# Designed miniproteins, single chains, continued (4): the designs that were tried, part 62

Each design is a single chain, and the fold is of that chain. pLDDT is the mean over its residues in the fold that is shown.

## One batch from the design tools (miniprotein)

Design m14146
Fold by ESMFold2-Fast:
Structure m14146 (fold): chain A 91 residues (1-91)
Amino acid sequence: SLEELLERMEKLMDELIELEKQGIAALNAGDLEKAQQIIKQMEEKVREMRKLYEEILSDPDASEQEKLKAGVRLLAAEGMVITLKRMLENK
């Protein structure tokens, strides 16, 4: 259902926020191997979010506001991964 898709999107975003905190902590500790592992986990979650976003866009019950909100979540998630990758490159 649309409600299940939206709930899964929010859960993935919560998981990504937690992984970002762990990734930043790993980078600050100089644990580059752990930081790289966390980035890979985040990339997998972003791929899942992208699939959910496509499903939300295709759902006839989804409002324009819900579609916009899902898109904003996806862009934020992609931005988090890019930021951590750049931080890793600067170590």
Scores: mean pLDDT 89

Design m14147
Fold by ESMFold2-Fast:
Formats: C-alpha cells, sequence, structure tokens
Structure m14147 (fold): chain A 74 residues (1-74)
C-alpha cells in the first residue's frame, strides 16, 4: 500500500470522528491534511471539506471546495 494513502486514511478517520462529534471545523482541518498527504485523491477530501463547511453554514466556502473537487474529477 502507498504510504501516502495510509497517512491520508488516518487523517480521514480523524475527520470522520470529528464529524460524528459535530465538530465540523476540526473535521475540515483533518480532511485538508488528508488532501495534502495524498494529492492523487484530493477531490475526495475536498468534498469532505465542502460538506463540513456546508454544515457550518459557510455556503460560499463549501461551493468553492466542491467546484475544485469537480474540476479535479473532470
Amino acid sequence: VDPAEVEAALYEIQGAVAEISGDYETAAKWYRKAAEADPANRARFLEGIADAYEKMGKTDEAQRYRAEAERLRA
């Protein structure tokens, strides 16, 4: 397994735990670290950040992250 994928997976788990706790700001922080650790899967993590910002009511931020994720998948 790629070490970068493992590192990103650990950060993604931290983000999921924060989301379960309702701490969306912390969840976004962990998903950002995951995106930095595994740029090849950045789109997936950007979607996680967008979801967290949307739940915080930060619609403009959420839309920016979603647009970037969509661009990376195109």
Scores: mean pLDDT 83

Design m14148
Fold by ESMFold2-Fast:
Structure m14148 (fold): chain A 74 residues (1-74)
Amino acid sequence: LSPYTQMLINLAVYHARRKDSEKLYQLGRQSPDPELSQLLFETGDRVRKGEDGDKVAAWTEKKLTELFKSKGQV
C-alpha cells in the first residue's frame, strides 16, 4: 500500500479502537469515494452499536486494505 493509503487505514483503525464513531463518520463524509465512505460509515455504526473496538479495528483494517488493493492502490 502507498504511504498515504496506509495513513488513512491507520487513522480509521485508531478511531475505531477509541470508539470514536463521530470521527469515523467525519472521515466518511470527507471521502469522495462512495465505497470508502460506506466502509467508514459502517465502521462508525459498528462502534456506535457497542461492538468491541479491537475487533471493529481489525475488520476495518482488513476491509480498507482489500478496497485499496481492488482499486489498484497498492
Scores: mean pLDDT 81

Design m14149
Fold by ESMFold2-Fast:
Structure m14149 (fold): chain A 90 residues (1-90)
Amino acid sequence: SLLDLSSLPSEAHRFVATLLLLDHVPTDLTVAEWLDVFISDPRSRQAVEEFLASLGIDLSEPVSRAAEVLREKTTLEEALAAVERLLASL
């Protein structure tokens, strides 16, 4: 639920959880455009961009396509752990 997402420690955690858990995501936005409206913290943005790049997701792709690739390549627990490691390294 959205309430569970709001309890996550950073905008990066909330972004990746949103892509994995929402039944539908914006179909009219690219990943870069979605990041622009979802993430205001530069470190969170960098962590998400590096995480998505590690999975082969281009920021010019539709958010819906990025969500599909994420669901195929990772779990919520793995994605949150990866983002946490990236934030710690920044």
Scores: mean pLDDT 79

Design m14150
Fold by ESMFold2-Fast:
Structure m14150 (fold): chain A 94 residues (1-94)
Amino acid sequence: SEVQKLLDEADKHLDEGIKALEAGDYQTAAEHFRKAAENAEKAYELSGDPILKSVAEAFKRAADAAEQGNRYEAEVWAALAIIGLTLAKKKLEK
């Protein structure tokens, strides 16, 4: 489904964002978290699942924290996004 493809792209950007945080590349991390947020927002628009709205907000907060150089805060928001994405994907599996 289109929603599944958007969530897969969000996961890809989440993974790349985390790798960038681990490397100390906060600008690249922020860019990936922004793209993950965009994909989660599009998935929310199509599905109406409120978890995806929360996931998009978590990604935006992770991006803001990364841009500020706050690695700990970025990691916390990314972890919340992981939980929400996992729950949303599980619902799509039936």
Scores: mean pLDDT 87

Design m14151
Fold by ESMFold2-Fast:
Structure m14151 (fold): chain A 94 residues (1-94)
Amino acid sequence: HMPLLSPEEQRAVARHVAEILEEVSKLMEQGKKDEAKRKATIALGVAAIASAVDPRLRPVFELVKKAYEAVEQGKFDEASKIAREGAELARRLA
C-alpha cells in the first residue's frame, strides 16, 4: 500500500474520525434522532475516505457501517454503543 499520509496526518485523521463518532453517539444518547441520523451519514462518508487513505482505520469503517445500519433500523441504543466503540478504536490510532 502506498503511504498517502504522513504519520502526523494519519493521527490527525484518526482523531477527526473519533471526534465525529463521539458526537454521533452523544446525539443518539440525547434523543436527537434526526440530528444523529444526519451526522451518522456524514460519519459514514468520512470513515470511508479515511479508511481508503489509512488502512489502519478499516476496522473503524466496519463499525461505522454497523452503526449506520442500526440507525436505519431505529436501534439507536445499539448504534450509540457501536459508534462509541468505533470512536475508542480511532482514538487509539490517533
Scores: mean pLDDT 83

Design m14152
Fold by ESMFold2-Fast:
Structure m14152 (fold): chain A 58 residues (1-58)
Amino acid sequence: SGADRPIPPLSPEQAAVAREIGLILNAIGDAIDRGLEKGKIEAASKEEIEKARAEAEA
């Protein structure tokens, strides 16, 4: 950034908020990972069902 002005250091209040954001991001990451794994399982199950239906039709 072209800063003609010095950037002040984080205030104690800003530092506290940054710590809280870190905790929230970790929780969100865990939730996303669980969601992705569930999505993969559901996709695999759908393929298996479609395959079984095709075999039953034949």
Scores: mean pLDDT 70

Design m14153
Fold by ESMFold2-Fast:
Order: structure tokens, then sequence, then C-alpha cells
Structure m14153 (fold): chain A 65 residues (1-65)
């Protein structure tokens, strides 16, 4: 589950930095973005992949910074 994996990573990173509020905000934003793609049918896979890629890049940046 890509979404669950991203949520876990976001929470892990921000929790390590002592910023759980930011983790929950990022999680909420990610969930809203995923919801816009429509959860129940074949959707725009490109949009879904974009969300995953952007989130992974943010995680990498947070881990470095």
Amino acid sequence: DDLDTLIKRIRDIYNERGEPEKAEEAVKELREAVSRLGPDENHDTEAARRIVKITRELIEIADIT
C-alpha cells in the first residue's frame, strides 16, 4: 500500500525531528490529494505516480535536512 508506506515514512521523519504536527498536516494533505483521484475505479495513474514521487522527494529532503 503506497499511501500507507508514505504515511509511515512521513510520520517517522517528522517524529524524529519533534514535529508531529507537521507530520499530521502532511498526511492530511497527501490523503486529500489521493482522494481527488477517486478511490474506487481506474483513475489517472500518472497523477497517482506524481503524488508518490513528490512525497518521496519530500521525505528524502527532510531526511537530509
Scores: mean pLDDT 66

Design m14154
Fold by ESMFold2-Fast:
Structure m14154 (fold): chain A 91 residues (1-91)
Amino acid sequence: MLEDPEAEVERERARLAEDPNDVDALLALAEAYFALGRYEEARAALERAMSLVETPPLRLLGLLADVYQAQGRSEEALAALREALALAEAA
């Protein structure tokens, strides 16, 4: 669990200023935004991370499902979980 989500946002934004294609930094930024209840910013960071990878990591899909569920978008949350399950079955 993030102890200081605001400080984490600042750290990951600084990291992305050095490397805007850092998928790990985008995921950490999305986790920090989610902890702050900033679901739209969390989703935007996750969508950016998805654009940089051919196969989304399970962590990304799980966090995306959490964001959709928090926004009340249960159908999109379920779709992300189904995709994560399909990838786990293939791995």
Scores: mean pLDDT 82

Design m14155
Fold by ESMFold2-Fast:
Structure m14155 (fold): chain A 93 residues (1-93)
Amino acid sequence: VSEAAALSTALGVLIAAVDIEKPEQVPETFAAIEGVARRLAELVPDLSPEEKEELKKFLEHYIKHLRDVAEKKGATEQGDRAISALEEAIKAA
């Protein structure tokens, strides 16, 4: 398993976690998402065109979801930072 594949799996787990977490737990999980997204952005240029396209679709899907979660749970500041990091990963692809 590549580092990029492992980080994509970790990102999916973190995104699932914010749906069930209490509002006070959400900022820390968004900070973790931001960190994973920034590391993914560093690895994206080395991926194949097919891997880049798949990752881009995955990230675009979750950005919309995370924006809604951040608004509902009152964590917009950390949510916006996490989303910006995910958008940079898409831009790198």
Scores: mean pLDDT 81

Design m14156
Fold by ESMFold2-Fast:
Structure m14156 (fold): chain A 67 residues (1-67)
Amino acid sequence: DELKKRGEELTKEFEKVSKEAGEWARGVVENALAVAEVDEERGLRYLDLMSAKLKEEVEKELAEKAA
C-alpha cells in the first residue's frame, strides 16, 4: 500500500518538527486515503499536493515561533 507507506513517512518527518505538524500530516494522509477509496491516482495526487503545502506551512510555523 504505497499511500500508507508514504503517509507514514510523511507523518514521521513532520512529527520531528512538532506535534502540531504531525497532526497536520495525519489529516492529509486520512484525506488522501479517503480519496484513494474512489480513485487511487487521485489519492496519490492529493497526497503530493498537500505534502508540498504542509512543507510551506511548517516552514512558516517555524519562522513565526522563532520570532
Scores: mean pLDDT 75

Design m14157
Fold by ESMFold2-Fast:
Structure m14157 (fold): chain A 76 residues (1-76)
Amino acid sequence: SYGQQAQQLLQQGIQALDQGNTEQAIQYAQQAAQLLSKDPSLEDAAQYAKAGVVLAKQGRTESAKQALQHGLQLAS
C-alpha cells in the first residue's frame, strides 16, 4: 500500500537526518510525499512529509525530523 511504502521512506528520512545526511533525507521525504499524495485518506501525512522537505532544505533539522515523525504516525 502507499502508506506502508511511505512509512519505510519516512523512517529512512528520519534516520538520514539523524546521520546528518540532509540531501538523502530530502530525497526520501519527497518520495514519501508523492506516494502519500496518491491516497486522499493520507493527505495529512503527505502535508507533514512536504513540510519535512521544506524544513530540511532550510537547515531546520530538528523541525524537519518532527514533521517526518508526525507524517509517519499519520501514515500508519
Scores: mean pLDDT 90

Design m14158
Fold by ESMFold2-Fast:
Structure m14158 (fold): chain A 88 residues (1-88)
Amino acid sequence: NESLYAPASELEEQARELAEEAVRAAREGNFQKATSLLTAALLLAALSESLETLAYAYEAAAEVAEIEGDLEKAAELRKKAEELRKEA
């Protein structure tokens, strides 16, 4: 019962919230927390089967990479987000 009665939209909302928290953690310099939150956000976004929510999580991952100074990884993650939105 732990997730069987949760609406599909709940996974989307949780994924977005975790993605936003990950970006905030990265801006605070807590990259370990940011990575953990991003992993959870991407997993929940994938489970939601929402391409738009998955794209949102990838954009958050790109912003975290940019804050870390990995501009190449950030560009690749943004490209994945754009591709997902085109399929949505």
Scores: mean pLDDT 81

Design m14159
Fold by ESMFold2-Fast:
Structure m14159 (fold): chain A 89 residues (1-89)
Amino acid sequence: MTLVLRAVGVEADSLEEARRAALALGEELRAAGARGVAADAVPNAEAPALLAAVTAELQRYAAETGAELRVVDEGGDARYTALVTAEVE
């Protein structure tokens, strides 16, 4: 059964803030034992590396736990925003 463990928003105005938010999200996913992660991402048009940094942290979680990761890039915005849902056993 797919359970939405929680919906979390990751909003960041900087690469450092995005990385910090992604790390915090990764810790929460590990604590919950999430098996699948889906993220809808709106990248900062002025900082495409921001999307890459958040995606890399989520990919790291997936690699460490075997969870499935889906990221959707929906276009440019002034802020990087990712809405993440998680599946648990």
Scores: mean pLDDT 58

Design m14160
Fold by ESMFold2-Fast:
Structure m14160 (fold): chain A 66 residues (1-66)
Amino acid sequence: SDELLRRLEEAKEEHRRAMERLKEAVENGASIDEINREIGEVLRAIGDTFELGLKAGLSPEEMGAG
């Protein structure tokens, strides 16, 4: 459905933002606690994208490819 595709795009964007925050934290020498927090956000975003992708009928490859 159109709504599921919209939610999937939002989840993919959140995943990209979480990855950028993790990259910035690592590049800026953030504390291990901050890096672990950003890793947690990335894992959450991956889970959300995977669940929405499955509901939309996408394969794991399509979800991982962007």
Scores: mean pLDDT 79

Design m14161
Fold by ESMFold2-Fast:
Order: sequence, then C-alpha cells, then structure tokens
Structure m14161 (fold): chain A 68 residues (1-68)
Amino acid sequence: SAEEVTVELAMRALESGLASPELIKQALVANGISEKVAEEIVKILTDGIKEGRPEEALKEAKELLRKS
C-alpha cells in the first residue's frame, strides 16, 4: 500500500540521517496517518535502528498500519 511504501522510505531516511524523527512524523501525518499512529511508527523505527533490528522494526510498523 502507499502507506507501507511511505514507512519504508521513512526507515531509509532515518537510517541514512537524511531526516530527523520529527520530520518523519510530520511527513507521515501529511500522508494521512493519524498523529498518534505516526508517533508510534517513528518510535518503532527509531528504536529498531538503535537496537540493530531495522527489518524487524519495519515489519512491526507495517503491522501497526494494517491494524489501524
């Protein structure tokens, strides 16, 4: 889905340092994701990167989108 593609791009931007967590949250909201869900996604992606598990975090974020 378009939302899942947006989350994939968000992960790549965070990993490469091209965008801050705050900018990613704003981009997700601009693409129709609720502020609460966007904050949860950013936390999942950021924590996953810090913990060395970005692929697992990406799957978790997509799962959250499917349930919301």
Scores: mean pLDDT 83

Design m14162
Fold by ESMFold2-Fast:
Parts: structure tokens; sequence; C-alpha cells
Structure m14162 (fold): chain A 67 residues (1-67)
């Protein structure tokens, strides 16, 4: 499969960058979010619980953007 990088941004704070990776099926042309990564500035120091919530929200936003 071939993939495209798509950035998903929202109200996650100025030092948070959420990136969604989109994979396109070469046979059907279907697009699906296969991975979401959360990049935070080292100075932000989010807890594991906070990171998990932000990643989950970003994944939902990314999938919604493809629909």
Amino acid sequence: PVGREQTVTGSYGERLVVRGRVETDPLTGEREVVAVTLEQHPDLGLSTEEVRRLVEAALEDARRALR
C-alpha cells in the first residue's frame, strides 16, 4: 500500500502537533487513517493519561476528515 501524511490539528495547545498517517489502497483508492502520532515540545510534560486522550481525539478527527 501507498501512504500519505496528513496533519490533523485542533485545540490541543500550541506545543502539540498531531500527525495522522493516511494509507491509500492501491487497488480501490480507499483512504484510511492507519496511524496517529503526537509530538509535544519536551517542555510540555504531559502525563500518560493526557497523551492518551489527545491521541484518541486526534485519531477521531483524522478519520472524520477523510469521510
Scores: mean pLDDT 59

Design m14163
Fold by ESMFold2-Fast:
Structure m14163 (fold): chain A 64 residues (1-64)
Amino acid sequence: DLSRYLRIPGVGEKRAQALLDFDVNLVSKKEIGEKYGISESTISELWEKNLEYIMEELKEIVSG
C-alpha cells in the first residue's frame, strides 16, 4: 500500500515504491538504489522517517 509511505513529507511515488520494495518485498538497499537511482543513505533516511510515522501512529492507537 503506497498511500502509507506517501504520508511521509518529501516522499513522492518513486520513493514510496522504493520503501515498499524494501519493507514488504525484502529488496536490498543496493538493488533499490540501482533500480530507482537513489543512494543507499537516502533509502536509510526514508526508512527512518517511515519508522517515525509508524511509531507515532502506533503510540496514538495504544494511548487512545
Scores: mean pLDDT 75

Design m14164
Fold by ESMFold2-Fast:
Structure m14164 (fold): chain A 74 residues (1-74)
Amino acid sequence: TRERTFAIQMLRYYATFADEETRARIEALVERLEAARSLEEMLAILQEAYDRETDPGLRALLGALIARVEAALA
């Protein structure tokens, strides 16, 4: 979907500036998003990642992606 493609692109872009540990978390998240079968599943994956994330920049990006997926589901 457009929302999946956008989320993966934004996450991969952020990963180019992230440290190795944060990049590994982003790559794991991208794999989960690529396997997601619906927007509802994507939202659940993004919300779980947001709740566990300690990097403030990545957490802010995840929040923006969540809002975008929620808007697509409304």
Scores: mean pLDDT 87

Design m14165
Fold by ESMFold2-Fast:
Structure m14165 (fold): chain A 95 residues (1-95)
Amino acid sequence: SLKEEILKLLEEAEKLVDQALKETDPVKRRNLVDQAILLILKAIDLGSQIFTDEQLERIARLYRRLELSRLTSGPRETALVLRDVIRELRRIVDS
């Protein structure tokens, strides 16, 4: 199902975030964070077909928070924000 595809993308993104938080090389950490963000974007795009307007508004706020972190914070801090965003996205998908 589309919901199962979204959850798989979120699971893959979470694994990349966990790897980024353990990674000591700053370039590799940034690449892992960027890959996780791309998976999140794919999950959001896929979800736009099944989510309510209220769920889409919540997702837009989460994405805005993520983009702000990318512009103002380092890769480690962005990975921590990504972890929270993935957790909240999973709650929205399961609601």
Scores: mean pLDDT 87

Design m14166
Fold by ESMFold2-Fast:
Structure m14166 (fold): chain A 58 residues (1-58)
Amino acid sequence: AAAARRARYQSLIEETEKNPDLVAQREAEAQARLAATPASYKDFLDALKKIGAATELP
């Protein structure tokens, strides 16, 4: 149960960390996704902050 899941999770992490090629491939794929979404999302949030701050100008 919990112990078995923890052992499996740890084994998976160690295996992926030990395989730089697999890690690099996963990183490239994850970065491609995250780079697009967080960059766009962060820029959107920043724009909203500027609009909000403008209305609160003293």
Scores: mean pLDDT 62

Design m14167
Fold by ESMFold2-Fast:
Structure m14167 (fold): chain A 88 residues (1-88)
Amino acid sequence: AEEYYKKGLEYAKQGKIEEASIYFKLAARLYYQRKDYEKAIKVLETGIKLAPKSKDTAAFYRGISIAYEKLGDKKKAKEYEKKADELA
């Protein structure tokens, strides 16, 4: 998980937005599998900030929404779902 996150950061520094998004997505999936929803949110938020025009941005917002639902934060879950819908 952490290794994929680091690769995402390195690709983002190089302006390789599509590759950065792939690695952030992989890191988030591994954190979800471990039920580490706080880490998944952090990775996805970082991915949106560093790769905001990625084709995966709407999917990242949905991922954050689902993670907040798992954490019991229904207000933030709805907020991020609306952000995803605005991009789709």
Scores: mean pLDDT 80

Design m14168
Fold by ESMFold2-Fast:
Structure m14168 (fold): chain A 91 residues (1-91)
Amino acid sequence: SKVEKAGRLISKGEGSDEEIEALADLLMEKAEKYLKLNPNATEEEIYKFMKEELETLLESHGVKLSEEARKKLEELIKEKAKELYEKKKKE
């Protein structure tokens, strides 16, 4: 499952591309809920929300992501924040 894949990355601080994508997808789902409550949120605010949620999650598990996993995840978060922002603008 997506939750199980994301959990593996969070538990060990490194993971496969599929595990990184699973965590990014879960953060996007949280951002969709944030955007419903904050319909005027900018792309930058959506991105910052997702990044803050990630840091909170990592801190709660006492885990540091590998440099490679962090870079890949931050790029996916950036893409997903843009996608959500553009989607909302069209509605």
Scores: mean pLDDT 84

Design m14169
Fold by ESMFold2-Fast:
Structure m14169 (fold): chain A 55 residues (1-55)
Amino acid sequence: SPTQQLARQTTVELLRLIGDYVDAVLNGDQKKAEEYKKQIQQVLSDFNAKMKALA
C-alpha cells in the first residue's frame, strides 16, 4: 500500500540520517550534528503530513 511504502522509505531515510548524526557527534562536529538533527525533524514532520493526507 502507499502508506506502507511511505513508512518503509521514511524509515530507511531516518536510519541514514541518524547514522550521519552519530558520526558528526563522534567527530565533535556540533554544527553538522545540529544540521542532521534539523533534517531528521523535517523528515518526521513531512512524514506526518503525508500520512494524514493518505488517511
Scores: mean pLDDT 87

Design m14170
Fold by ESMFold2-Fast:
Structure m14170 (fold): chain A 96 residues (1-96)
Amino acid sequence: MEKEIEEIKNQPEAVREMVKAKIIAEYYKLKKYTGDKEMREKALAELEKYIKELGIDLSEPVEVLIARVREAAAVVPELDPAAVDTIIAILKEHEA
């Protein structure tokens, strides 16, 4: 975990923004998860550590997050378009 967070912080800005958006998308997905309560609680606690240590602002409007993801995807050609679309879709579902 600590090494993973340090690696994220050392990535180029566009890659860091994409990773932050992915973490936010996973957080929102877990909040909607209605299965195993204990698994969800443990997974949320793990993500909350990443959110805190990376300084992620969960109060930021979804529209702003989507704009950053699109800007980051335009600069990082190695990103899979399908993965980018999945992140954006999860963020939009949370807004709705």
Scores: mean pLDDT 75

Design m14171
Fold by ESMFold2-Fast:
Structure m14171 (fold): chain A 121 residues (1-121)
Amino acid sequence: SLEEINRYFRAVSPRSAPEELREATETFLSLTQKLRNGEKLTPEEIEQLVEALRAILEASGLADLADELGRLTREALERGLGQEVLKIFGEGILRIVNGEVSVREAFEEVIERLRELLASL
C-alpha cells in the first residue's frame, strides 16, 4: 500500500537522522506525490528527486547503486514515464516491506526494470 511505502522511507530517516537525510526523504515523498497526482515534474524537480534518492540510497548502504539508479530515473521521468517509475519503485519497496527481498536486491531489481522500460521505447 502507499502507506507502507511512505512508512518505509520515513523509517530510513527517523527524527534522529541528519537534517539533510530528513529533508531528502520529505522531498522524495513530496515529488512522488506530485507524480501520483498525474503532474509532470520540471527539470529542476527531476534533479531534486534524483538527489533525494541518492541520499536515501547512501543512508541504506547502497551508494554504489546511486549513480545508475539516478540516471535511469532521470531518463524515465524526462520521457514522461512517471507512472511506470512509481509502479517499479512501489513494487520494489513492497517486496522489502513483505520480507521477500533485501533492500539491495529490491533496488537492483528496480534498476533492471528501469533498464527494460527504457529499452522498450
Scores: mean pLDDT 85

Design m14172
Fold by ESMFold2-Fast:
Structure m14172 (fold): chain A 100 residues (1-100)
Amino acid sequence: MLSEEQQVEVIAATVLWELEEGRRLNVPDEETIAGIVKLLLSYHDYLVSEQGLSEERAEKIILEGLERAIERLEAEGDHRGAAIVRETKRRFEEIFRKKK
């Protein structure tokens, strides 16, 4: 099983890959955001149901992965990509805020 730090890196890498795949396929930003949110919700369910993490711990891992992706995009000068991932993070956080 991956450590929490390794899970954060996997999430960051997955988000970055999905962003690049969306660009390659000329997917609109809104569809890319919605697709990543859906993927992260499925991953949250996997971490809770299959890996036995608490909902709060799984949420934190995903949010840390999203922040790491944003930091990497900003460091590379990809401000548009960073904005897409920030909106993805905002929507993900809003979903979990409603569940509390």
Scores: mean pLDDT 84

Design m14173
Fold by ESMFold2-Fast:
Structure m14173 (fold): chain A 78 residues (1-78)
Amino acid sequence: MIEQARRLIELAVAVAEAAGLADLAREIRELGEKLLEALRAGDLEAAEEYARRLQEAVDRAVAAASEEQLRAAHEAVL
């Protein structure tokens, strides 16, 4: 589901931005674009690799964000 994946990527970018991690937000956005491209192309091997890297980046963003920053990010994208 490409639409749901896009929304999750947008939320992850918002979390990283709210945490002040501009470089990580850019990394998440780039990995998200590559993941969506692989999914559209049916390249499941590439999609799996990008999904793994994206999850690692998201985990870093969430770990760095405060509860308040997480709430602000959720409100901004939903």
Scores: mean pLDDT 77

Design m14174
Fold by ESMFold2-Fast:
Structure m14174 (fold): chain A 60 residues (1-60)
Amino acid sequence: SPADEKLNEFDAAMDAAIAAGRDVRPVAEKYLAEVTDPELQERIRARYETHLAGRALRAA
């Protein structure tokens, strides 16, 4: 689905930013700005939190 494609793009962009040591907040801001569907916005926010939790675990 288009929503799943957008989430896969977001996950790939987040993974690339984390691997490169770049700030991940602009990635989330970009995707949230492009998406008007509130359900997809919530799914993006959930994925963002998951990526942050994974990054924090690696930092410990």
Scores: mean pLDDT 81

Design m14175
Fold by ESMFold2-Fast:
Structure m14175 (fold): chain A 95 residues (1-95)
Amino acid sequence: DRKELLTFYAESYLKAFNLTKENLLEAIEKLKQLPKRNEGALESLQLYLELLENEFSEQELLDWLLQRLGKESFSPEELEAFYKNLREEIERENK
């Protein structure tokens, strides 16, 4: 349940920034073809690809979310509110 909610958020985040699997694969291929490879950019794109492939655990997805929000941890109340909001968003999109 919680892993599915976090995966939905990660996929929605990537989609909002136009980071689809197809676009990520194209960007990675283009970066590999450049005379000087930007290793940091490649690592970032590979990380987003791994998120889309659902290879991350619940804890790894939470750690990614905390990093994106610039937070060190969630309080229990913040986590409960976050998961409640995600459930409501999924229910809206399935209507």
Scores: mean pLDDT 67

Design m14176
Fold by ESMFold2-Fast:
Structure m14176 (fold): chain A 86 residues (1-86)
Amino acid sequence: MEELIEKYIELYEEVKKAQGEEVTEEERKEIREALEEAREELTEADLLRGIAALEAAKWLATTKLADEEYRAQLQARNAALQAQLA
């Protein structure tokens, strides 16, 4: 359970970072405290479902960032080609 709570927090931070946001230490603490308070009501299956949802969100966010980087590279290359052809 403790390991799953920690993994959930780590993945949440990774998702936020992939979205271009920083997770503050205070925000991390609040999430940890909320999960610890709900600990007796949370099953391992509930945490695993939450982790799976965060992994999916991270994958989507990472794919979007990779696509944006690729588009930026194409725009820079197109500008260079236009300058060469002028």
Scores: mean pLDDT 72

Design m14177
Fold by ESMFold2-Fast:
Structure m14177 (fold): chain A 83 residues (1-83)
Amino acid sequence: EIVKIWMLYAADQVAETLREAGASEELVEEARRRLIEAAKTGDKEKFLETLREELERAGLPEEVVERMVSGVDQMIDIAEEMS
């Protein structure tokens, strides 16, 4: 449950990052929706794979994608330890 909450938080933070990067509201909402659906499964690997796909679709550089995915992975790992 705590892990799902952190995934939902990550989905919201990613949406804000995409808006700040100049992505269209339509693309931001699509990415957010897909991340929320992945978060609902409770599957960390599926969530991280979905995150990578959406960041790449938004046209972010691979360096930025790797940093964001790594950051979210670490955040979820900490949440799992606290569960």
Scores: mean pLDDT 80

Design m14178
Fold by ESMFold2-Fast:
Structure m14178 (fold): chain A 104 residues (1-104)
Amino acid sequence: MELLREIERALEELDRASREAIELAREIGEDVARLVREALRYANEGVENILKGNLLEGSLNLALAHGYLGQAIDRARGDERAVELLRRAREYADRAFELAVKYL
């Protein structure tokens, strides 16, 4: 029960950091916003899959989320604050998956 709350908090922090990064990066391009939205979708799907015992599918979803956030970071180069927020978002996504795996 406590682990589920920690996962929820990690996903909430991921969403917050990602939204802040998108707002700062709106001057850089809409492609950053699109990449972050895809990363969030895959991170949430990955946590759900791990909690259902689908470790392989959940791991693949995490890899996709990590990849999309990496691409967003590359495209946000030049905006140090947006890059920092996107790095934090990636850390929270990784944390959510680590906690979900421990829940199994």
Scores: mean pLDDT 78

Design m14179
Fold by ESMFold2-Fast:
Structure m14179 (fold): chain A 103 residues (1-103)
Amino acid sequence: HMGRARLRGEGLPEGSVALATVSDKPNGEGGSIVAAALPGQEAEGYGDDHAKGRVRATPDRAEAEVENAPKGKYATLWAAPPGARIVDGRVEGGRLLASAKVE
């Protein structure tokens, strides 16, 4: 059964990428990237579960919409500064901006 989630976060640092994931846990664990955008951009992408992500980033805010994701999983929105890396679905060196259960 598939659902959606909508996320927003503030305080995106300069030069950071806004990343949206679909994950097993609210902290991003077991996550895969569905979309990524630089400040001033909007981007769409697809994850492993055919989940569709859309991320829009401005200098002060990031917004994400996730569609066609498994209900009960979590959508997470991250700020990934230069040098950040994905480790077990979490952005090491980054900041978790928002997390929401897929419904």
Scores: mean pLDDT 82

Design m14180
Fold by ESMFold2-Fast:
Structure m14180 (fold): chain A 80 residues (1-80)
Amino acid sequence: LEARIAAAVARIEASEDVRAALAAVMAEVGASDLEIEEELGLLDIVRAVARLEGASEEEAEKILREKAIELAVKAVREKA
């Protein structure tokens, strides 16, 4: 389990497309298309809120990546 979590985290950290990386991790652990869409929608909300609160593009990307890592870890733990 820990090795799978570490691999998922590394994938999202290395990816330029955080949304695509999260979707791929969730698909690999057997998440449905609806579950993937819901989590991607949450990332969009997180980014929008960060920007509304005055975060720069770089700060918003960091917050988005941290949230995507959290969601990926949750998916691996719940489905594995």
Scores: mean pLDDT 80

